# Designs tried in a protein design run: designed miniproteins, single chains, continued (2). Part 97

Each design is a single chain, and the fold is of that chain. pLDDT is the mean over its residues in the fold that is shown.

## One batch from the design tools (miniprotein)

Design m7351
Fold by ESMFold2-Fast:
Structure m7351 (fold): chain A 99 residues (1-99)
Amino acid sequence: EKEIKKELGNLLLELSRLAYDAIHSPDKEGVKEKFNEILKKIKEILNSKEVEKILKKLADLFEQLINTPEDDKEKIYEIFEEIAKKIDEIKKILEEKLK
C-alpha cells in the first residue's frame, strides 16, 4: 500500500515534469507519447472507471499546455492548478480503494 502510493506519487510528478517539457520542447509527439504511457500506468495501478475519467481530463489539460505559448505564464499557471486538482482527485480515490 505505501509502495503503491510512492509509485503513484512518482508517476504524478513525472506527469507534471512532462507538462513543463511539452511547453518548451519542439517534440510535441514524443512528449504526448510519454504522457499517454504514464496515464496508462496509473490506470493499470488503480483499474477504475472513475480514475479513467480523471485521466482523460488530465490528457485534455496536457493538450492545452502543449498549445499554450511559453510567455503566457498566467494561463500555464491556471492549467497547472487544474492538473494539481485532478492529481488530488486520483490520490483521494487511491486512499479509498487501498483501504
Scores: mean pLDDT 75

Design m7352
Fold by ESMFold2-Fast:
Structure m7352 (fold): chain A 110 residues (1-110)
Amino acid sequence: EKKEKVLKVAEEMNGELKEVIDKFSKEYPQLAEELYALLEKHSKRVFQAVEESKSIEELIRKLGTVETGLIMEVQSIFEKYKVPQEDTDILIEEINKVVGDAMARIKEIL
Protein backbone atom coordinates (compact mmCIF):
# COMPACT_ATOMS: atom_id res chain seq x y z
CA GLU A 1 0.00 0.00 0.00
CA LYS A 2 2.59 2.60 1.08
CA LYS A 3 5.19 1.00 -1.25
CA GLU A 4 3.39 2.32 -4.37
CA LYS A 5 3.40 5.86 -2.91
CA VAL A 6 7.13 5.57 -2.10
CA LEU A 7 7.86 4.37 -5.66
CA LYS A 8 5.94 7.38 -7.05
CA VAL A 9 8.08 9.76 -4.93
CA ALA A 10 11.23 7.93 -6.17
CA GLU A 11 10.06 8.31 -9.80
CA GLU A 12 9.42 12.06 -9.28
CA MET A 13 12.85 12.40 -7.60
CA ASN A 14 14.51 10.70 -10.61
CA GLY A 15 12.72 13.15 -12.95
CA GLU A 16 13.99 16.14 -10.93
CA LEU A 17 17.53 14.70 -10.83
CA LYS A 18 17.37 14.29 -14.64
CA GLU A 19 16.49 18.01 -14.98
CA VAL A 20 19.55 18.90 -12.83
CA ILE A 21 21.76 16.61 -14.97
CA ASP A 22 20.28 18.12 -18.19
CA LYS A 23 21.27 21.60 -16.97
CA PHE A 24 24.89 20.60 -16.20
CA SER A 25 25.18 18.47 -19.39
CA LYS A 26 24.47 21.62 -21.43
CA GLU A 27 27.35 23.45 -19.68
CA TYR A 28 29.68 20.37 -19.71
CA PRO A 29 28.66 18.23 -22.74
CA GLN A 30 31.79 16.03 -22.31
CA LEU A 31 30.33 14.72 -19.00
CA ALA A 32 26.80 14.06 -20.33
CA GLU A 33 27.24 10.33 -21.10
CA GLU A 34 28.75 9.49 -17.69
CA LEU A 35 26.22 11.65 -15.78
CA TYR A 36 23.22 10.03 -17.53
CA ALA A 37 24.72 6.54 -16.98
CA LEU A 38 25.17 7.42 -13.28
CA LEU A 39 21.54 8.62 -13.06
CA GLU A 40 20.29 5.32 -14.58
CA LYS A 41 22.49 3.35 -12.15
CA HIS A 42 21.15 5.45 -9.25
CA SER A 43 17.52 4.85 -10.33
CA LYS A 44 18.15 1.06 -10.30
CA ARG A 45 19.72 1.27 -6.81
CA VAL A 46 16.73 3.23 -5.45
CA PHE A 47 14.30 0.65 -6.92
CA GLN A 48 16.35 -2.20 -5.40
CA ALA A 49 16.36 -0.50 -1.96
CA VAL A 50 12.54 -0.19 -2.06
CA GLU A 51 12.12 -3.84 -3.20
CA GLU A 52 14.57 -5.38 -0.68
CA SER A 53 13.78 -3.33 2.45
CA LYS A 54 11.78 -5.15 5.15
CA SER A 55 11.10 -2.05 7.27
CA ILE A 56 10.78 1.71 6.93
CA GLU A 57 13.96 2.19 9.00
CA GLU A 58 15.90 -0.16 6.69
CA LEU A 59 14.54 1.66 3.61
CA ILE A 60 15.62 5.10 4.91
CA ARG A 61 19.07 3.71 5.80
CA LYS A 62 19.53 2.07 2.36
CA LEU A 63 18.35 5.21 0.53
CA GLY A 64 20.85 7.28 2.57
CA THR A 65 23.66 4.93 1.45
CA VAL A 66 22.51 5.14 -2.21
CA GLU A 67 22.50 8.97 -2.06
CA THR A 68 25.98 9.10 -0.44
CA GLY A 69 27.20 6.89 -3.31
CA LEU A 70 25.61 9.19 -5.90
CA ILE A 71 27.35 12.28 -4.43
CA MET A 72 30.73 10.50 -4.29
CA GLU A 73 30.44 9.29 -7.91
CA VAL A 74 29.40 12.80 -9.10
CA GLN A 75 32.46 14.28 -7.31
CA SER A 76 34.69 11.61 -8.95
CA ILE A 77 33.36 12.37 -12.46
CA PHE A 78 33.74 16.15 -11.99
CA GLU A 79 37.30 15.71 -10.63
CA LYS A 80 38.19 13.42 -13.59
CA TYR A 81 37.11 16.14 -16.07
CA LYS A 82 38.63 18.96 -13.93
CA VAL A 83 35.34 20.80 -13.41
CA PRO A 84 35.77 23.83 -11.07
CA GLN A 85 34.97 23.06 -7.41
CA GLU A 86 32.40 25.92 -7.36
CA ASP A 87 30.33 24.17 -10.09
CA THR A 88 30.73 20.78 -8.36
CA ASP A 89 29.44 22.34 -5.10
CA ILE A 90 26.39 23.82 -6.91
CA LEU A 91 25.48 20.43 -8.43
CA ILE A 92 25.89 18.64 -5.06
CA GLU A 93 23.68 21.29 -3.39
CA GLU A 94 20.95 20.82 -6.04
CA ILE A 95 21.13 16.99 -5.69
CA ASN A 96 20.93 17.28 -1.87
CA LYS A 97 17.86 19.54 -2.18
CA VAL A 98 16.01 17.13 -4.54
CA VAL A 99 16.93 14.11 -2.37
CA GLY A 100 16.07 15.92 0.88
CA ASP A 101 12.60 16.81 -0.43
CA ALA A 102 12.02 13.19 -1.54
CA MET A 103 13.16 11.78 1.85
CA ALA A 104 10.82 14.19 3.69
CA ARG A 105 7.89 13.07 1.50
CA ILE A 106 8.72 9.38 2.03
CA LYS A 107 8.84 9.94 5.81
CA GLU A 108 5.34 11.54 5.67
CA ILE A 109 3.96 8.52 3.72
CA LEU A 110 5.12 6.28 6.60
Scores: mean pLDDT 82

Design m7353
Fold by ESMFold2-Fast:
Structure m7353 (fold): chain A 91 residues (1-91)
Amino acid sequence: GPLEEALEEAERHLEQARELLARGDLDGAEEHVLDAIEALLSVEDQLPLEAQIEVGMALLSLGVGDAVGDRATGIQQAITFLQRAIEIARS
């Protein structure tokens, strides 16, 4: 259904983001993190509140990373929060 399809899409984007981050491609990694967020937000009404909070924390982590000039840490934290959102949504 739409929820499982969105979770699978988000996981594919996070896998790509991790590979790009490992290669130092911060712009590519961030693009895929944002695509994962978009996939999860497309089913926001079907997400538990705890998963919605984790998506919000991912967005905050990207913004903080940009503001302090540490985008790599911001992206890595966002990936971690989005992985937790997916795990919560499947529990």
Scores: mean pLDDT 92

Design m7354
Fold by ESMFold2-Fast:
Structure m7354 (fold): chain A 89 residues (1-89)
Amino acid sequence: MKAQAALRIEVDGTREQALEVGRKAAEAMLKVPGVTEAKVLPDGRGENTAVVLITADSLEAARKALEAGMEAAKKDPRVKSVTGTLSPA
């Protein structure tokens, strides 16, 4: 069963900085076996938020990707919050 995960990243900074953190998180998530796609999106509702959306071939791969993305994002000292959601695709 395919799965999707969304990682929302809020930074103490600009949208550009949020997107930069999002790209680093997406790179970490794509390294997880079974992750097939990653998209980094600006959050038009906030100047300091980015969303990373991934598709994986299994729920376990999506979960592992979410963990990897959260760890990668948290390494940036500008990150204020990181939240993840997981759903069947």
Scores: mean pLDDT 81

Design m7355
Fold by ESMFold2-Fast:
Structure m7355 (fold): chain A 81 residues (1-81)
Amino acid sequence: SMEEVLEILLKGVKELKKLLDAGEISEEQAVDFLTWELKELQKEYNLSEEEVKEIVEKVKEEMPDMAELLDKALERYLKSL
């Protein structure tokens, strides 16, 4: 379900924020991981491009401080299609 996909992505973004705040990963590494996560979610749940964009927007609303990294990850994801 879309709710399940949203929960998985939110959990992933929260973990990345912890690693970023701890200085354990760079912003570039976080974008790379998020791009990979979007590809895995698309593959596992057979998401359309519109559904991927929708879940990213919902996560940005929940975590506005991660919005720039999410936008960069979505851009890389779309360029990989």
Scores: mean pLDDT 87

Design m7356
Fold by ESMFold2-Fast:
Structure m7356 (fold): chain A 86 residues (1-86)
Amino acid sequence: SSSTILLARATVILSAVDFEIRRLQQMIANGQKPTPQQQAEVQQLIAEGQEVIAEMIKTFGEDDPLVQKGQEAIQQLQAVYQQAQA
């Protein structure tokens, strides 16, 4: 079903978001800043995450626990990315 495909896509993207949060946190801990290529990769991942969350809201509704968890993950990625650039 389209819902099954959407959930599979969301799982892949949100797993990548979690991995990227950990990578950026490790860079911050090591006093490293993201390269221009890494910045582009993070921005692309944020955009893809926002797109999948928008589709999930349309399909499951804004109050769905998976939608809320996904929004929190993307918000955390944005916050950690901003911190890594400072």
Scores: mean pLDDT 88

Design m7357
Fold by ESMFold2-Fast:
Structure m7357 (fold): chain A 89 residues (1-89)
Amino acid sequence: ATATVSVSTGSDGNAVITMTFTSDFEEARPVLVQVTVEGKVIYLKQVELKNGDVATFTLTLSKKPEVVTARVISVETGEVLAEATLKLP
């Protein structure tokens, strides 16, 4: 499994965070998608993914974050399956 995270800025100055996760699981599995900004969890959602699935989600924040970490966590084991961290200038 792989994860990527990117941040863009909207016309109103809000930060737009996009995470993409690609699954390589042989069978459908429940996972938690977590987004952390400055060490605080701002988004947490359970989704079910199977082999070849691509999950993309977008979040809008009123302030530009300095550090964003996106994780995919196994519901069954609590193991972090994929992680991406973006440090903004």
Scores: mean pLDDT 73

Design m7358
Fold by ESMFold2-Fast:
Structure m7358 (fold): chain A 141 residues (1-141)
Amino acid sequence: MSRGTGFEPDRFAESEVVGEDGKKTTGESEELVEDGRTFSVGTSVQDGKTTYSTSFSQRDGDKITGVGFSVQDGKTTLTTSEGTYDAATGKITSKSESEQDGKKYTSESEGVRDGNKLTSKSEVTGEDGKVTKYESVTTYS
């Protein structure tokens, strides 16, 4: 008897992110979820540029920690994150630090998960102190 051992994700995620300038980023990812751990592989597109992303996160009670790597045009971004998730309300908060080519930027986000949708707002602060605001919707299937 031969048994197939092909990769099958636990869920799919689709995201849309809109900045204050009206620019839209669309993303898709596949996720493996086990014991509060999530492994994600995905792609996102803005203005015809594709970003490839891999991330790992761990939930322990209400605390979430994560690390991510993304590549666009041969440049790698490393992201570390920490946040909270309230299972009773679906509220999620996150803070992250990202680095690319020695430049650092930070982000803070707040969102709510209701069923299979996560709606969030985020602020990204560049190394120059400039703040850019984003709204996002993620749908899980």
Scores: mean pLDDT 81

Design m7359
Fold by ESMFold2-Fast:
Structure m7359 (fold): chain A 96 residues (1-96)
Amino acid sequence: TLSPEEEEALLRDLALLMEAFIDTGRPLSVREWAELMGVSQPTARRRLRLLESRGLVLRLPDGRVVPVTAETLALLEERDPERAQQLLEKMRENYA
């Protein structure tokens, strides 16, 4: 249903959300995620709906977003293993 370019953008957006979640230890607002992606909030909300429909992101009752860690890492390991490895290393550092 999505073009290859749109799939690539979604993977990049998902990886940015995951990295920010690891770095901050907290859920992000849609505004914060949009700023990290360099896109408008309406664009971020559209991408959020797509990621949420795929079970990769959850929206909290307060409107903040979190990645579904296991599903996100599995997808990134399949599509961008270098990026997945970077994120796993950050998780080890953040927990330590």
Scores: mean pLDDT 82

Design m7360
Fold by ESMFold2-Fast:
Order: sequence, then structure tokens, then C-alpha cells
Structure m7360 (fold): chain A 79 residues (1-79)
Amino acid sequence: SEERRERILREAEEIRREFEEVLERLRRGEISEREAVNRISGLVLALIGLGEEARFLGLEELAEELYEEARRMAREAAT
């Protein structure tokens, strides 16, 4: 449904905000690299979970977008 799709989109946006906050804090030396890796790993898994939920709801395009975003997020964190 549109309502469930909108919820997934909102939760994905929250994950994006948290990811950016972690990177910013790491860049400023406010958190350790280990803490950043642990937090980002959790965010990547959460985004994959939203992709699985989208797929279960038949939102295949959204699921693929979320999986690709999770992969990009993991790659960005590695650089």
C-alpha cells in the first residue's frame, strides 16, 4: 500500500540522517573509528531490512533501490 511505502521511505530517510551524523562525528574526531564502523554496520543492516520488507510487499523497485543504497553506504564508510 502507499501508506506502507511512505513508512519505509520515512525510515530510510532516518537511516540516511543517522549515517551522515556518524560520518560527520567521525570526521570531527568526536567518535572512534571502531564506534563508527559498529554504528554504520547497524544502519546498513537496518536499510537491508527495509529492502526485505519492501520486497515482501511486492515493492521490488524500492527494494532494489534500498539494497543498492545499503551497498553504497557500506562502500562510502570504507573510504
Scores: mean pLDDT 86

Design m7361
Fold by ESMFold2-Fast:
Structure m7361 (fold): chain A 59 residues (1-59)
Amino acid sequence: IDVEEIRRIAQAIDPEIVVEYDSKSQVVTLRGRNMEALVQAAIAILEKFPELAIQLIRE
């Protein structure tokens, strides 16, 4: 997967979102303080990569 593209999508919505990818579990984790921004980032990412597993963590 293109982790840099995923990061750009997320950070275009909220520049404080941290993107982590675990290649063993095939899971993208989005971390941030704004849950609405995390949900919007997940939706935008899934529009381009519909088969990704995404985990959201509010800090």
Scores: mean pLDDT 84

Design m7362
Fold by ESMFold2-Fast:
Structure m7362 (fold): chain A 89 residues (1-89)
Amino acid sequence: VTTFVLPAKLLEVEGTMAYLRIDVPEEHLGPTTVHSTLPEEWIEAEASANQGTTVIVAIRFKPEYAEDAKELMKKNKVFDFTVTSVVLP
């Protein structure tokens, strides 16, 4: 099991939702869990979907933090995500 940090690029923000893309090297693709490094108190739910070597992450922010999160997302565009994989090459 290996844990590493990959950049996620912002795709869009809609209401309380943000969508990001992570490009995972093919040799690290497999049983993979991705987790945002954003403040956990801002996050109501996270989900991900794999499209080959691309992972799309959907984050639902708590309504009370949604505007602050939206401003941060729009300003920075790229965010570090923790990625855990069982592949070690």
Scores: mean pLDDT 73

Design m7363
Fold by ESMFold2-Fast:
Structure m7363 (fold): chain A 71 residues (1-71)
Amino acid sequence: MEEEFEKEVLEKIENGYYIYAPSKELVRKALKAKTDEERIEIVKAGGILLPESEKDIPREKVTEYVKEIEK
């Protein structure tokens, strides 16, 4: 259910995950996001949750990282 998805997103953010936005439009929204609700909406729109250790990962490597964790 959506509530379980939202809870999982919030738990990841609490544990230091950040939102990577794969498009310019989502990047703009991510920079303006100030609440957990706004962050959840970005993830629903195609944002990717990455652990804090990966926050500086280049855009090209993000696609490879997501592909690995989706396995």
Scores: mean pLDDT 61

Design m7364
Fold by ESMFold2-Fast:
Structure m7364 (fold): chain A 75 residues (1-75)
Amino acid sequence: DAAALAAAGARGEAAMKSLTPEQHIEFAKKDLEAGNLANAEIHVKRAAKLLGINYSFKTEEDLKKVIEELEEKVK
């Protein structure tokens, strides 16, 4: 129901807020390997925002390239 969905969303959001850019990148890589493109995209966007970088992507190949660029930025 809507309440259960809201509770799940709040839990996920709290977990997301506690992650570092490096952790977001690692989760994005893991999600991409698992074929979970939606979660990979969320982690990439959050890592980019935390690093002050604006990226745009629409395909799995674009996501892979952005992940590599984000890894270079966290060095």
Scores: mean pLDDT 72

Design m7365
Fold by ESMFold2-Fast:
Structure m7365 (fold): chain A 86 residues (1-86)
Amino acid sequence: MKEEMLANAEEVAKRTEEAEGSISAEELREELEEASKTLPEVTPERIEEIVRLYAEIKEAIAAGDYKAAAEKLYELLELMAEIQAA
């Protein structure tokens, strides 16, 4: 359920800060633009939405607000799942 996924996402956000493995929002945009060449469901509007959410997640992590980061990460995962289901 949402609460369990949110708790898991919060843990993932904390580990991401620790691991230095996060790409930049600009790098993510480039990867999504490349994916849009093979996946027509990845529209420019959806790329902008994903990049915006990703940037907000990184800002929340940098601020130490892992709860806000987890909520936005869950929203991002829902959006990505919708794109794959379309």
Scores: mean pLDDT 69

Design m7366
Fold by ESMFold2-Fast:
Structure m7366 (fold): chain A 66 residues (1-66)
Amino acid sequence: MEMKKEKAEKLAEELAEKYKDKLTPEQQKELKEELTRVGTFLLQSHSEEAVEKALEEMAEEWVKSQ
C-alpha cells in the first residue's frame, strides 16, 4: 500500500509540475492531492503504465475545468 501511494505521489507531482504555469500554487497542490488519491486506488488493480495514462487524461480534464 505505502509503495503504491509513493508511486502515485511521484506521478501526481510530475503532472502538477507540467501544469504549474497554468495553475496557482493552491490549484497545483489540489491537483497533486487528487491525482495521488486516484492513482493510489488505481494501482491496486492496474499496471503502472495504465495508471500513468489515466492520470494524464484526468489532469488534462481537471486543468480545463479551471
Scores: mean pLDDT 79

Design m7367
Fold by ESMFold2-Fast:
Order: C-alpha cells, then structure tokens, then sequence
Structure m7367 (fold): chain A 56 residues (1-56)
C-alpha cells in the first residue's frame, strides 16, 4: 500500500548514513505526498532507493 511505502521511505531516510540515499528517499516522499506519483511509480521509486542503499 502507499502508506507502507511512505513508512519504509521514512525509515530509510532516518536510518541511512549515505546522503545520496537520504536525498533520494526524501525527494520521493515529497513527490508522493504532493500526489505526483501513482502506487506503481512509488513502488518503482522505493525499489530504486533500496538498490542505491544496497550499493552504498
């Protein structure tokens, strides 16, 4: 659900030590909260943030 994606992005942004991962998560959260993203787009964005975090 969208609420679960938001919660996970907030967790990633709070816990990450990588400023690039944090910035990506925070930008995605802003776009989601502004109503600029579909659920599918939000899922794809979260997957991209997670991939960045795994590479960091």
Amino acid sequence: SMDEIIAELERIAAETTDPGVRAAAERLLRDIRAGKMSLEEARAGLASVRALQAAS
Scores: mean pLDDT 84

Design m7368
Fold by ESMFold2-Fast:
Structure m7368 (fold): chain A 83 residues (1-83)
Amino acid sequence: VSGGQLLLQRIDRIIEEAKALLEEYDLSEEERKELEEIIREAQELRDFLGTSDDVSQEQREEALQRLKELEERLRALKARIEA
C-alpha cells in the first residue's frame, strides 16, 4: 500500500465518523456546522492527495499535519457531543 493510500484511508475514516455523528445524535446548529466544516476540509485534502502523484516530501508532511489537526478536531467535537 502506498503512503498516499494510507493517508486517504485515514481521511475516509474522518469523513465516515463525522457523517455518523450527524446521523446518530441530536446536534446543535453549531455542532452540525463544525462537522460539516470537518467533512469539507477532509474532502479537500482527499482531492489534493488523490489527484497529485508528484507530491513532494514537504507537501506530504504538511498534508499529514493537516490530517492530524482534522483528527484532533473531530475527536474534541465527538467528546463534546457525547458529554
Scores: mean pLDDT 79

Design m7369
Fold by ESMFold2-Fast:
Structure m7369 (fold): chain A 55 residues (1-55)
Amino acid sequence: SMEDLELAYKMAMEGGKRGGGPEGIEQGGALAAIKTGNSEAASLGGKMALEDMGL
């Protein structure tokens, strides 16, 4: 869903900001998958975050 995707993107971006780069983004996406139960949205959100950060 769009809400799951938005949450995944936000968590991935926060992960990148805290963890510094791709590893943080990956952790944020994984946490979003756990919270939403939506691994596809978490993967897409993480991918969008990586692209937005130029990684």
Scores: mean pLDDT 77

Design m7370
Fold by ESMFold2-Fast:
Structure m7370 (fold): chain A 73 residues (1-73)
Amino acid sequence: SKELTERYLRIAEELVEKAEEAERQGDTELAIRYLRQAIAALERAIEVETDPELRERLERRLAEVRRRLAELE
């Protein structure tokens, strides 16, 4: 469902924003936790998406968030 994909993507982006705020406050552990939750939300978006092209875009976004997490670890 496109609506369900959009919901999970929205959750993931909100979690990325919370991670960025945690980083600005110097709370690296909290930022890591939010990024891990964002990754989980993106994985759920990919699981419910049936359009291969949109799944590839979601997988690219997942890779970007994983890279950000790796920079903090």
Scores: mean pLDDT 88

Design m7371
Fold by ESMFold2-Fast:
Structure m7371 (fold): chain A 84 residues (1-84)
Amino acid sequence: SMLDELLALLDEFKAALEAGAPEAEIERIRQRLVEAARRASDEDRLALFRRLQEYWAQAVNAGDERAAALLQALGQEVGRAVRE
């Protein structure tokens, strides 16, 4: 499903952050995730956003300021209101 693809991309993003992957690789994954999220249903996008908030909380609790900041920025892109 599209949700499974979105969650797999988010897991890839989180794994890249934890591995200290190069910025170019992290940005590539981010772009793929944002593009997929734009084509997803509102329900799938909301589910992605909730998982992203969970990962953000984990990064904060781990003291990983870089991962927390990047996950927060991604969450803002995914969680933006649908155009009125």
Scores: mean pLDDT 82

Design m7372
Fold by ESMFold2-Fast:
Structure m7372 (fold): chain A 85 residues (1-85)
Amino acid sequence: MVTSIDAPSSAKVGEPLTVDIRASADGTYTVELLKDGKVVDSKTVNVTNGYATVTFTPTEAGTYTVKVTDSSGNTGVSGDITVTE
């Protein structure tokens, strides 16, 4: 399962938004970028040795969160990320 999601509190449109994921088990995790509770981007990552990174590039200003789901359906959510132009 996911144990921590480390996302920045702010980002800019068109710039890389890098998220660090720590998990108790290696495997394939789904990472979703949400804006106002709606999925705007989705990536799969392979966690190795309890660690993975994922990078998104937001295309619109707004408040975002990152949701991580493991292969068993357990989910974790980041804090709010404020994206500006």
Scores: mean pLDDT 83

Design m7373
Fold by ESMFold2-Fast:
Structure m7373 (fold): chain A 99 residues (1-99)
Amino acid sequence: ILELARKTAELTVKVMEARINGSPEYPALHKQLKESYDQLSKALEEGGKTLELRKISLKYTGLTLRAIGHLIDGDKDGALESARELAETIVELAEKALK
């Protein structure tokens, strides 16, 4: 679970950087992020960590919308900072779920 959370967090930042820079790697990174998040969600559900998964999903949605808002405003730095905050939140909530 924690390794999946760290991988998902790393991909979250890489996907935002690729999107901001118009990288040709963006579609592949986005696919990897979705696959990693799905694996993390499944592992948390199978581990009986449904409340923790819901907390991660809620934070993921909120911070993703914040990052999109920054992109709409042309604030690339704000979008990247929101992605980093999301990455840190995913790891923190997964660590708490494993206690």
Scores: mean pLDDT 75

Design m7374
Fold by ESMFold2-Fast:
Structure m7374 (fold): chain A 82 residues (1-82)
Amino acid sequence: MTKEQIEKIIEKLKKNKEELEKKSEEEILEELKKLLIEEGVPEPIAESFVEALKKAGLKTVDEIIEALEKLKEGKDTSEIFS
């Protein structure tokens, strides 16, 4: 994922935070996957990222935004989900 793609996704999550917080954990992760694909992230990469978040227990909008900001800074998924 490019830094530009990550930044756009973070912006969309922040703008829709109130609506997303009304959804279940599974629905939030599904919306994240959709946003990743819409920004041009390949579906297998989007699925892998969402599964990594789920396995790490990162399921709130704030936790997802924090993980994306760390990824944008150049940290790999192992550092983010450790």
Scores: mean pLDDT 78

Design m7375
Fold by ESMFold2-Fast:
Structure m7375 (fold): chain A 96 residues (1-96)
Amino acid sequence: KKEEIEAAVRAATEVAERYGLPLHIVADEKVYDLVKEAAEKYAKRPVTITKVSPDGKEALEKAREIAEKQGALAVYITEKPPSPEATRAAVEADAA
């Protein structure tokens, strides 16, 4: 649902802003446009968005490894995104 995706993206951008780190969002193709819109609306720091096929698990793992090597915070957003609280906790764990 659009509101859930927007809330998850917003939570991730808020953590990235708080820690002063770039954010890498890996987004399923079906939600890519919604993720991009939310990032443009809420992000105050650089955001990279990687579009993956729903069945592209290997591409997803590669994108996460690349984000880690770039020193960026990473989050994965699908049609069933993590809650804002879960997104915040996961991104904060990577930042610490």
Scores: mean pLDDT 73

Design m7376
Fold by ESMFold2-Fast:
Structure m7376 (fold): chain A 89 residues (1-89)
Amino acid sequence: SARLKMLEGIAREVLEPVERLLEEARRNPEDRRHAEEAIRLAELGLLTLDYLEKKLEESGLLTEEQRRILEESRERLERLRAEAERLLA
């Protein structure tokens, strides 16, 4: 559906910057700023996904397919954040 594709697009827009920053952090380990920014954007992304889920649930529009996309995207953001945190340790 068009709504499902829009949600997938939002999830992608949230994930791609974090993934790009992690790639830069791995290539330039002396520059801690990339990993720090990846953590910040991952946290913002998690808040964005939580907000969207709550809004869809409140509106009675949250489908099982949308819930799955939100859950998978949240899990991926949490893994990316954890990887960025390990790069800073």
Scores: mean pLDDT 86

Design m7377
Fold by ESMFold2-Fast:
Structure m7377 (fold): chain A 80 residues (1-80)
Amino acid sequence: MKELEEKIKLLKEILEELGASKETTEEIIKMAREGRDMSEIYRKLVELRRPEYEKLGVSREQIEEALRRHEEIARRRREA
C-alpha cells in the first residue's frame, strides 16, 4: 500500500511538471491505483494529451524521459 501511494505521489509530480490538468492527473492516478504498470499509464497519458502536447511542443520522448527520471528517483529513495 505505501509503495502504491509513493508511486501515486511520483505520478502527480511528473504530471505537474508536464502541466497536465487536474482531470488528466486524476485519471492517471486511478490507473495506478488499479495496478496498471508505468508503460500502460504512459500510453494512456500520451493518448489523452497528444493534441495538447503537440501544441505545447512536448513530445512523447519528453514524457517518457520524465517518467523514467521519477522512477529512478523513487528507486534511489527506497535504497536510502
Scores: mean pLDDT 66

Design m7378
Fold by ESMFold2-Fast:
Structure m7378 (fold): chain A 73 residues (1-73)
Amino acid sequence: LLERLRSMLRGVAWADEALELLARRSEGWSSSQLATLIRGLIDLAEERRAAGGPATVEPEDVERALEIYERSL
């Protein structure tokens, strides 16, 4: 799980606080649900990088993604 998480983060920087928040808030989630959320966060950071911004996932990005995802459950 940890190695798979690190693999999914490849090419995108994550703030330590963002990674910790994701780990805590995703407690009890399936690997599939977690992978979907991580993919969305990576896509967001990649889009930001393409626009000339920093390719870093912030805690606020995780919070917004979790809110959206939880509403879809």
Scores: mean pLDDT 70

Design m7379
Fold by ESMFold2-Fast:
Structure m7379 (fold): chain A 98 residues (1-98)
Amino acid sequence: SRAERLAERKARVIEELKALGQGKTIQTYELLKEALEALRKGDYEKAEQLVREIIDLDVPESVIEGILDMLAEETGDYELVKKLREMIKKELEKRKKG
C-alpha cells in the first residue's frame, strides 16, 4: 500500500539520520517510539515520563509532529499516535503556563 511504501522510505531516512549523528532528532524519534510501545502495553506512567523527557529535549514542535506522522504510517497505530500527540500537547501547554 501507499502507507507501507511511505513507512519504508521514512525508516531509511531515520537510519541515515542516525548515521549522520543528528543527536536530538534521533533521540526524539527513539523516545517517541518507546512512548508508543509503552502506550500499546498500557504502561501510561512510563509513557508520561517519556513525554516529559521528549519535551526536555527542546526540539521544535514541527519535528515532533513529523516523527509522530512517520510512526503512525510505520505502525498503523493511528489511535495510539493520536493519544501520544494529545499527551505531548498537554505537557507543552502545562510548561508554557508554569
Scores: mean pLDDT 78

Design m7380
Fold by ESMFold2-Fast:
Structure m7380 (fold): chain A 87 residues (1-87)
Amino acid sequence: MSPEERILALLFEMLHLLRQGRFEEAEAKFAEMLALIRTLPAEEALRLLDAAISILEDEKKSASPEVQAKLDEFIARLREEKAAIEA
């Protein structure tokens, strides 16, 4: 599995766990995803961060208020990672 395929798999595993209210497990998958993104060249990392932000923002449209709050936390962290690379 490519790093990109693994990152996307972790993102969708995280979303599945969030929908089940399994927030600690979702946090672990999110952390693993970020660790993998940090191993990539800047251009690839930025592209995957943008894709992840877009996917999470789309997920918010149908999410419960509790899941929306957790998605907002994850989106904020992805935006911080993006800003650090673009600095």
Scores: mean pLDDT 87

Design m7381
Fold by ESMFold2-Fast:
Structure m7381 (fold): chain A 84 residues (1-84)
Amino acid sequence: MTVAIVNVRVPDDASPEEAGEAAKRAAQEALEKGAKEVGILVRLADGSTAAGRAKTPEEAGELVRRAVEARGVGARTITVYGES
């Protein structure tokens, strides 16, 4: 059951590290609201998407950081779905 949805907009010029930190904070918020894990959807500046799951804020941040780095383009929006 989805218990939280956190949407974050990231500047197009943000580094992979900055995008990862934004995802980490969003995942922490979802987990504090009672989620046991999070689903993550990243919409990249080139119109592509990346998706994954994490059980910790640190894991969420690393997932998004690596996705942005691998594509070589900025994250535009990050949506974190808190699941119970």
Scores: mean pLDDT 82

Design m7382
Fold by ESMFold2-Fast:
Structure m7382 (fold): chain A 94 residues (1-94)
Amino acid sequence: MLSVEEAEKLLEESEKLLSKPEVSDEEAERVLENLERIMPSILAGRLPEDLVNRAEELAEYLALHHPNPELRKRALEINVDIGVQRLREAVARV
């Protein structure tokens, strides 16, 4: 599993790639690869909420806005998995 510092670095790099007016398939795929590397740490509940929120927002952005439908589908699956994990954590608190 990634450290918090490693996850933050991957999120920062991903946010910079998506801040461009035109995002290539290669850039979107790199963001998805970064998110997939972060996922085990999210699912283990090891990341602070701000980093989980940033990962969810990146996946949502790609799912809604990227022109390649295969990459949108992959982003949607990541976004759903993060959302389900957050709901599980919220239920466990009550």
Scores: mean pLDDT 85

Design m7383
Fold by ESMFold2-Fast:
Structure m7383 (fold): chain A 111 residues (1-111)
Amino acid sequence: MEKAVELAKNWLDTLKAGARNVLSAELKVEGDKAIATLTFRTADGREVTVTLEIKKEGDSLIVTQTTVVREAGREIVTSGKYKWTEDGKDLDGNPAGKQLEPLKTEARPLP
């Protein structure tokens, strides 16, 4: 868990440094998962929430990234699932980890 928390924190700090209108930034630990969430507003007024969930599974880290964009009465959700080593690299040694599943994008109406 220590390395999962460290990687989630580094990801959150990097993303936060690149965003101008940060509304919230949080890091939490839930059981075997480290969860980092950043909400920010884009220059065109859209609200974006990015969540990174890192779960330790054996000697690997399973990473789920979800991006939610809220605009004009709808919510656009994009998700990706990856496998990382404890060093934050994919199984081929590249940064950002190996994608286990294709990215799924889904639009949902707001209540």
Scores: mean pLDDT 70

Design m7384
Fold by ESMFold2-Fast:
Structure m7384 (fold): chain A 65 residues (1-65)
Amino acid sequence: SEVVKGIEKQTENSIELLKALNRTDAEKYASVLKRQIALMLPFADDEAREKLKEGEARIEATVAA
């Protein structure tokens, strides 16, 4: 699915950006990203929803490190 590939690429780009930010800015940006994911979830099919949830978990793990 092109949508699933788009979600995966956007997740990778977001993780890379988070790694480049200081902790305070990374926490703020992660909060914005999690809000955007929450807004997308009601419109996502099961496969896209799973990828969005995986992305959220990776974002949280990156900021926690």
Scores: mean pLDDT 84

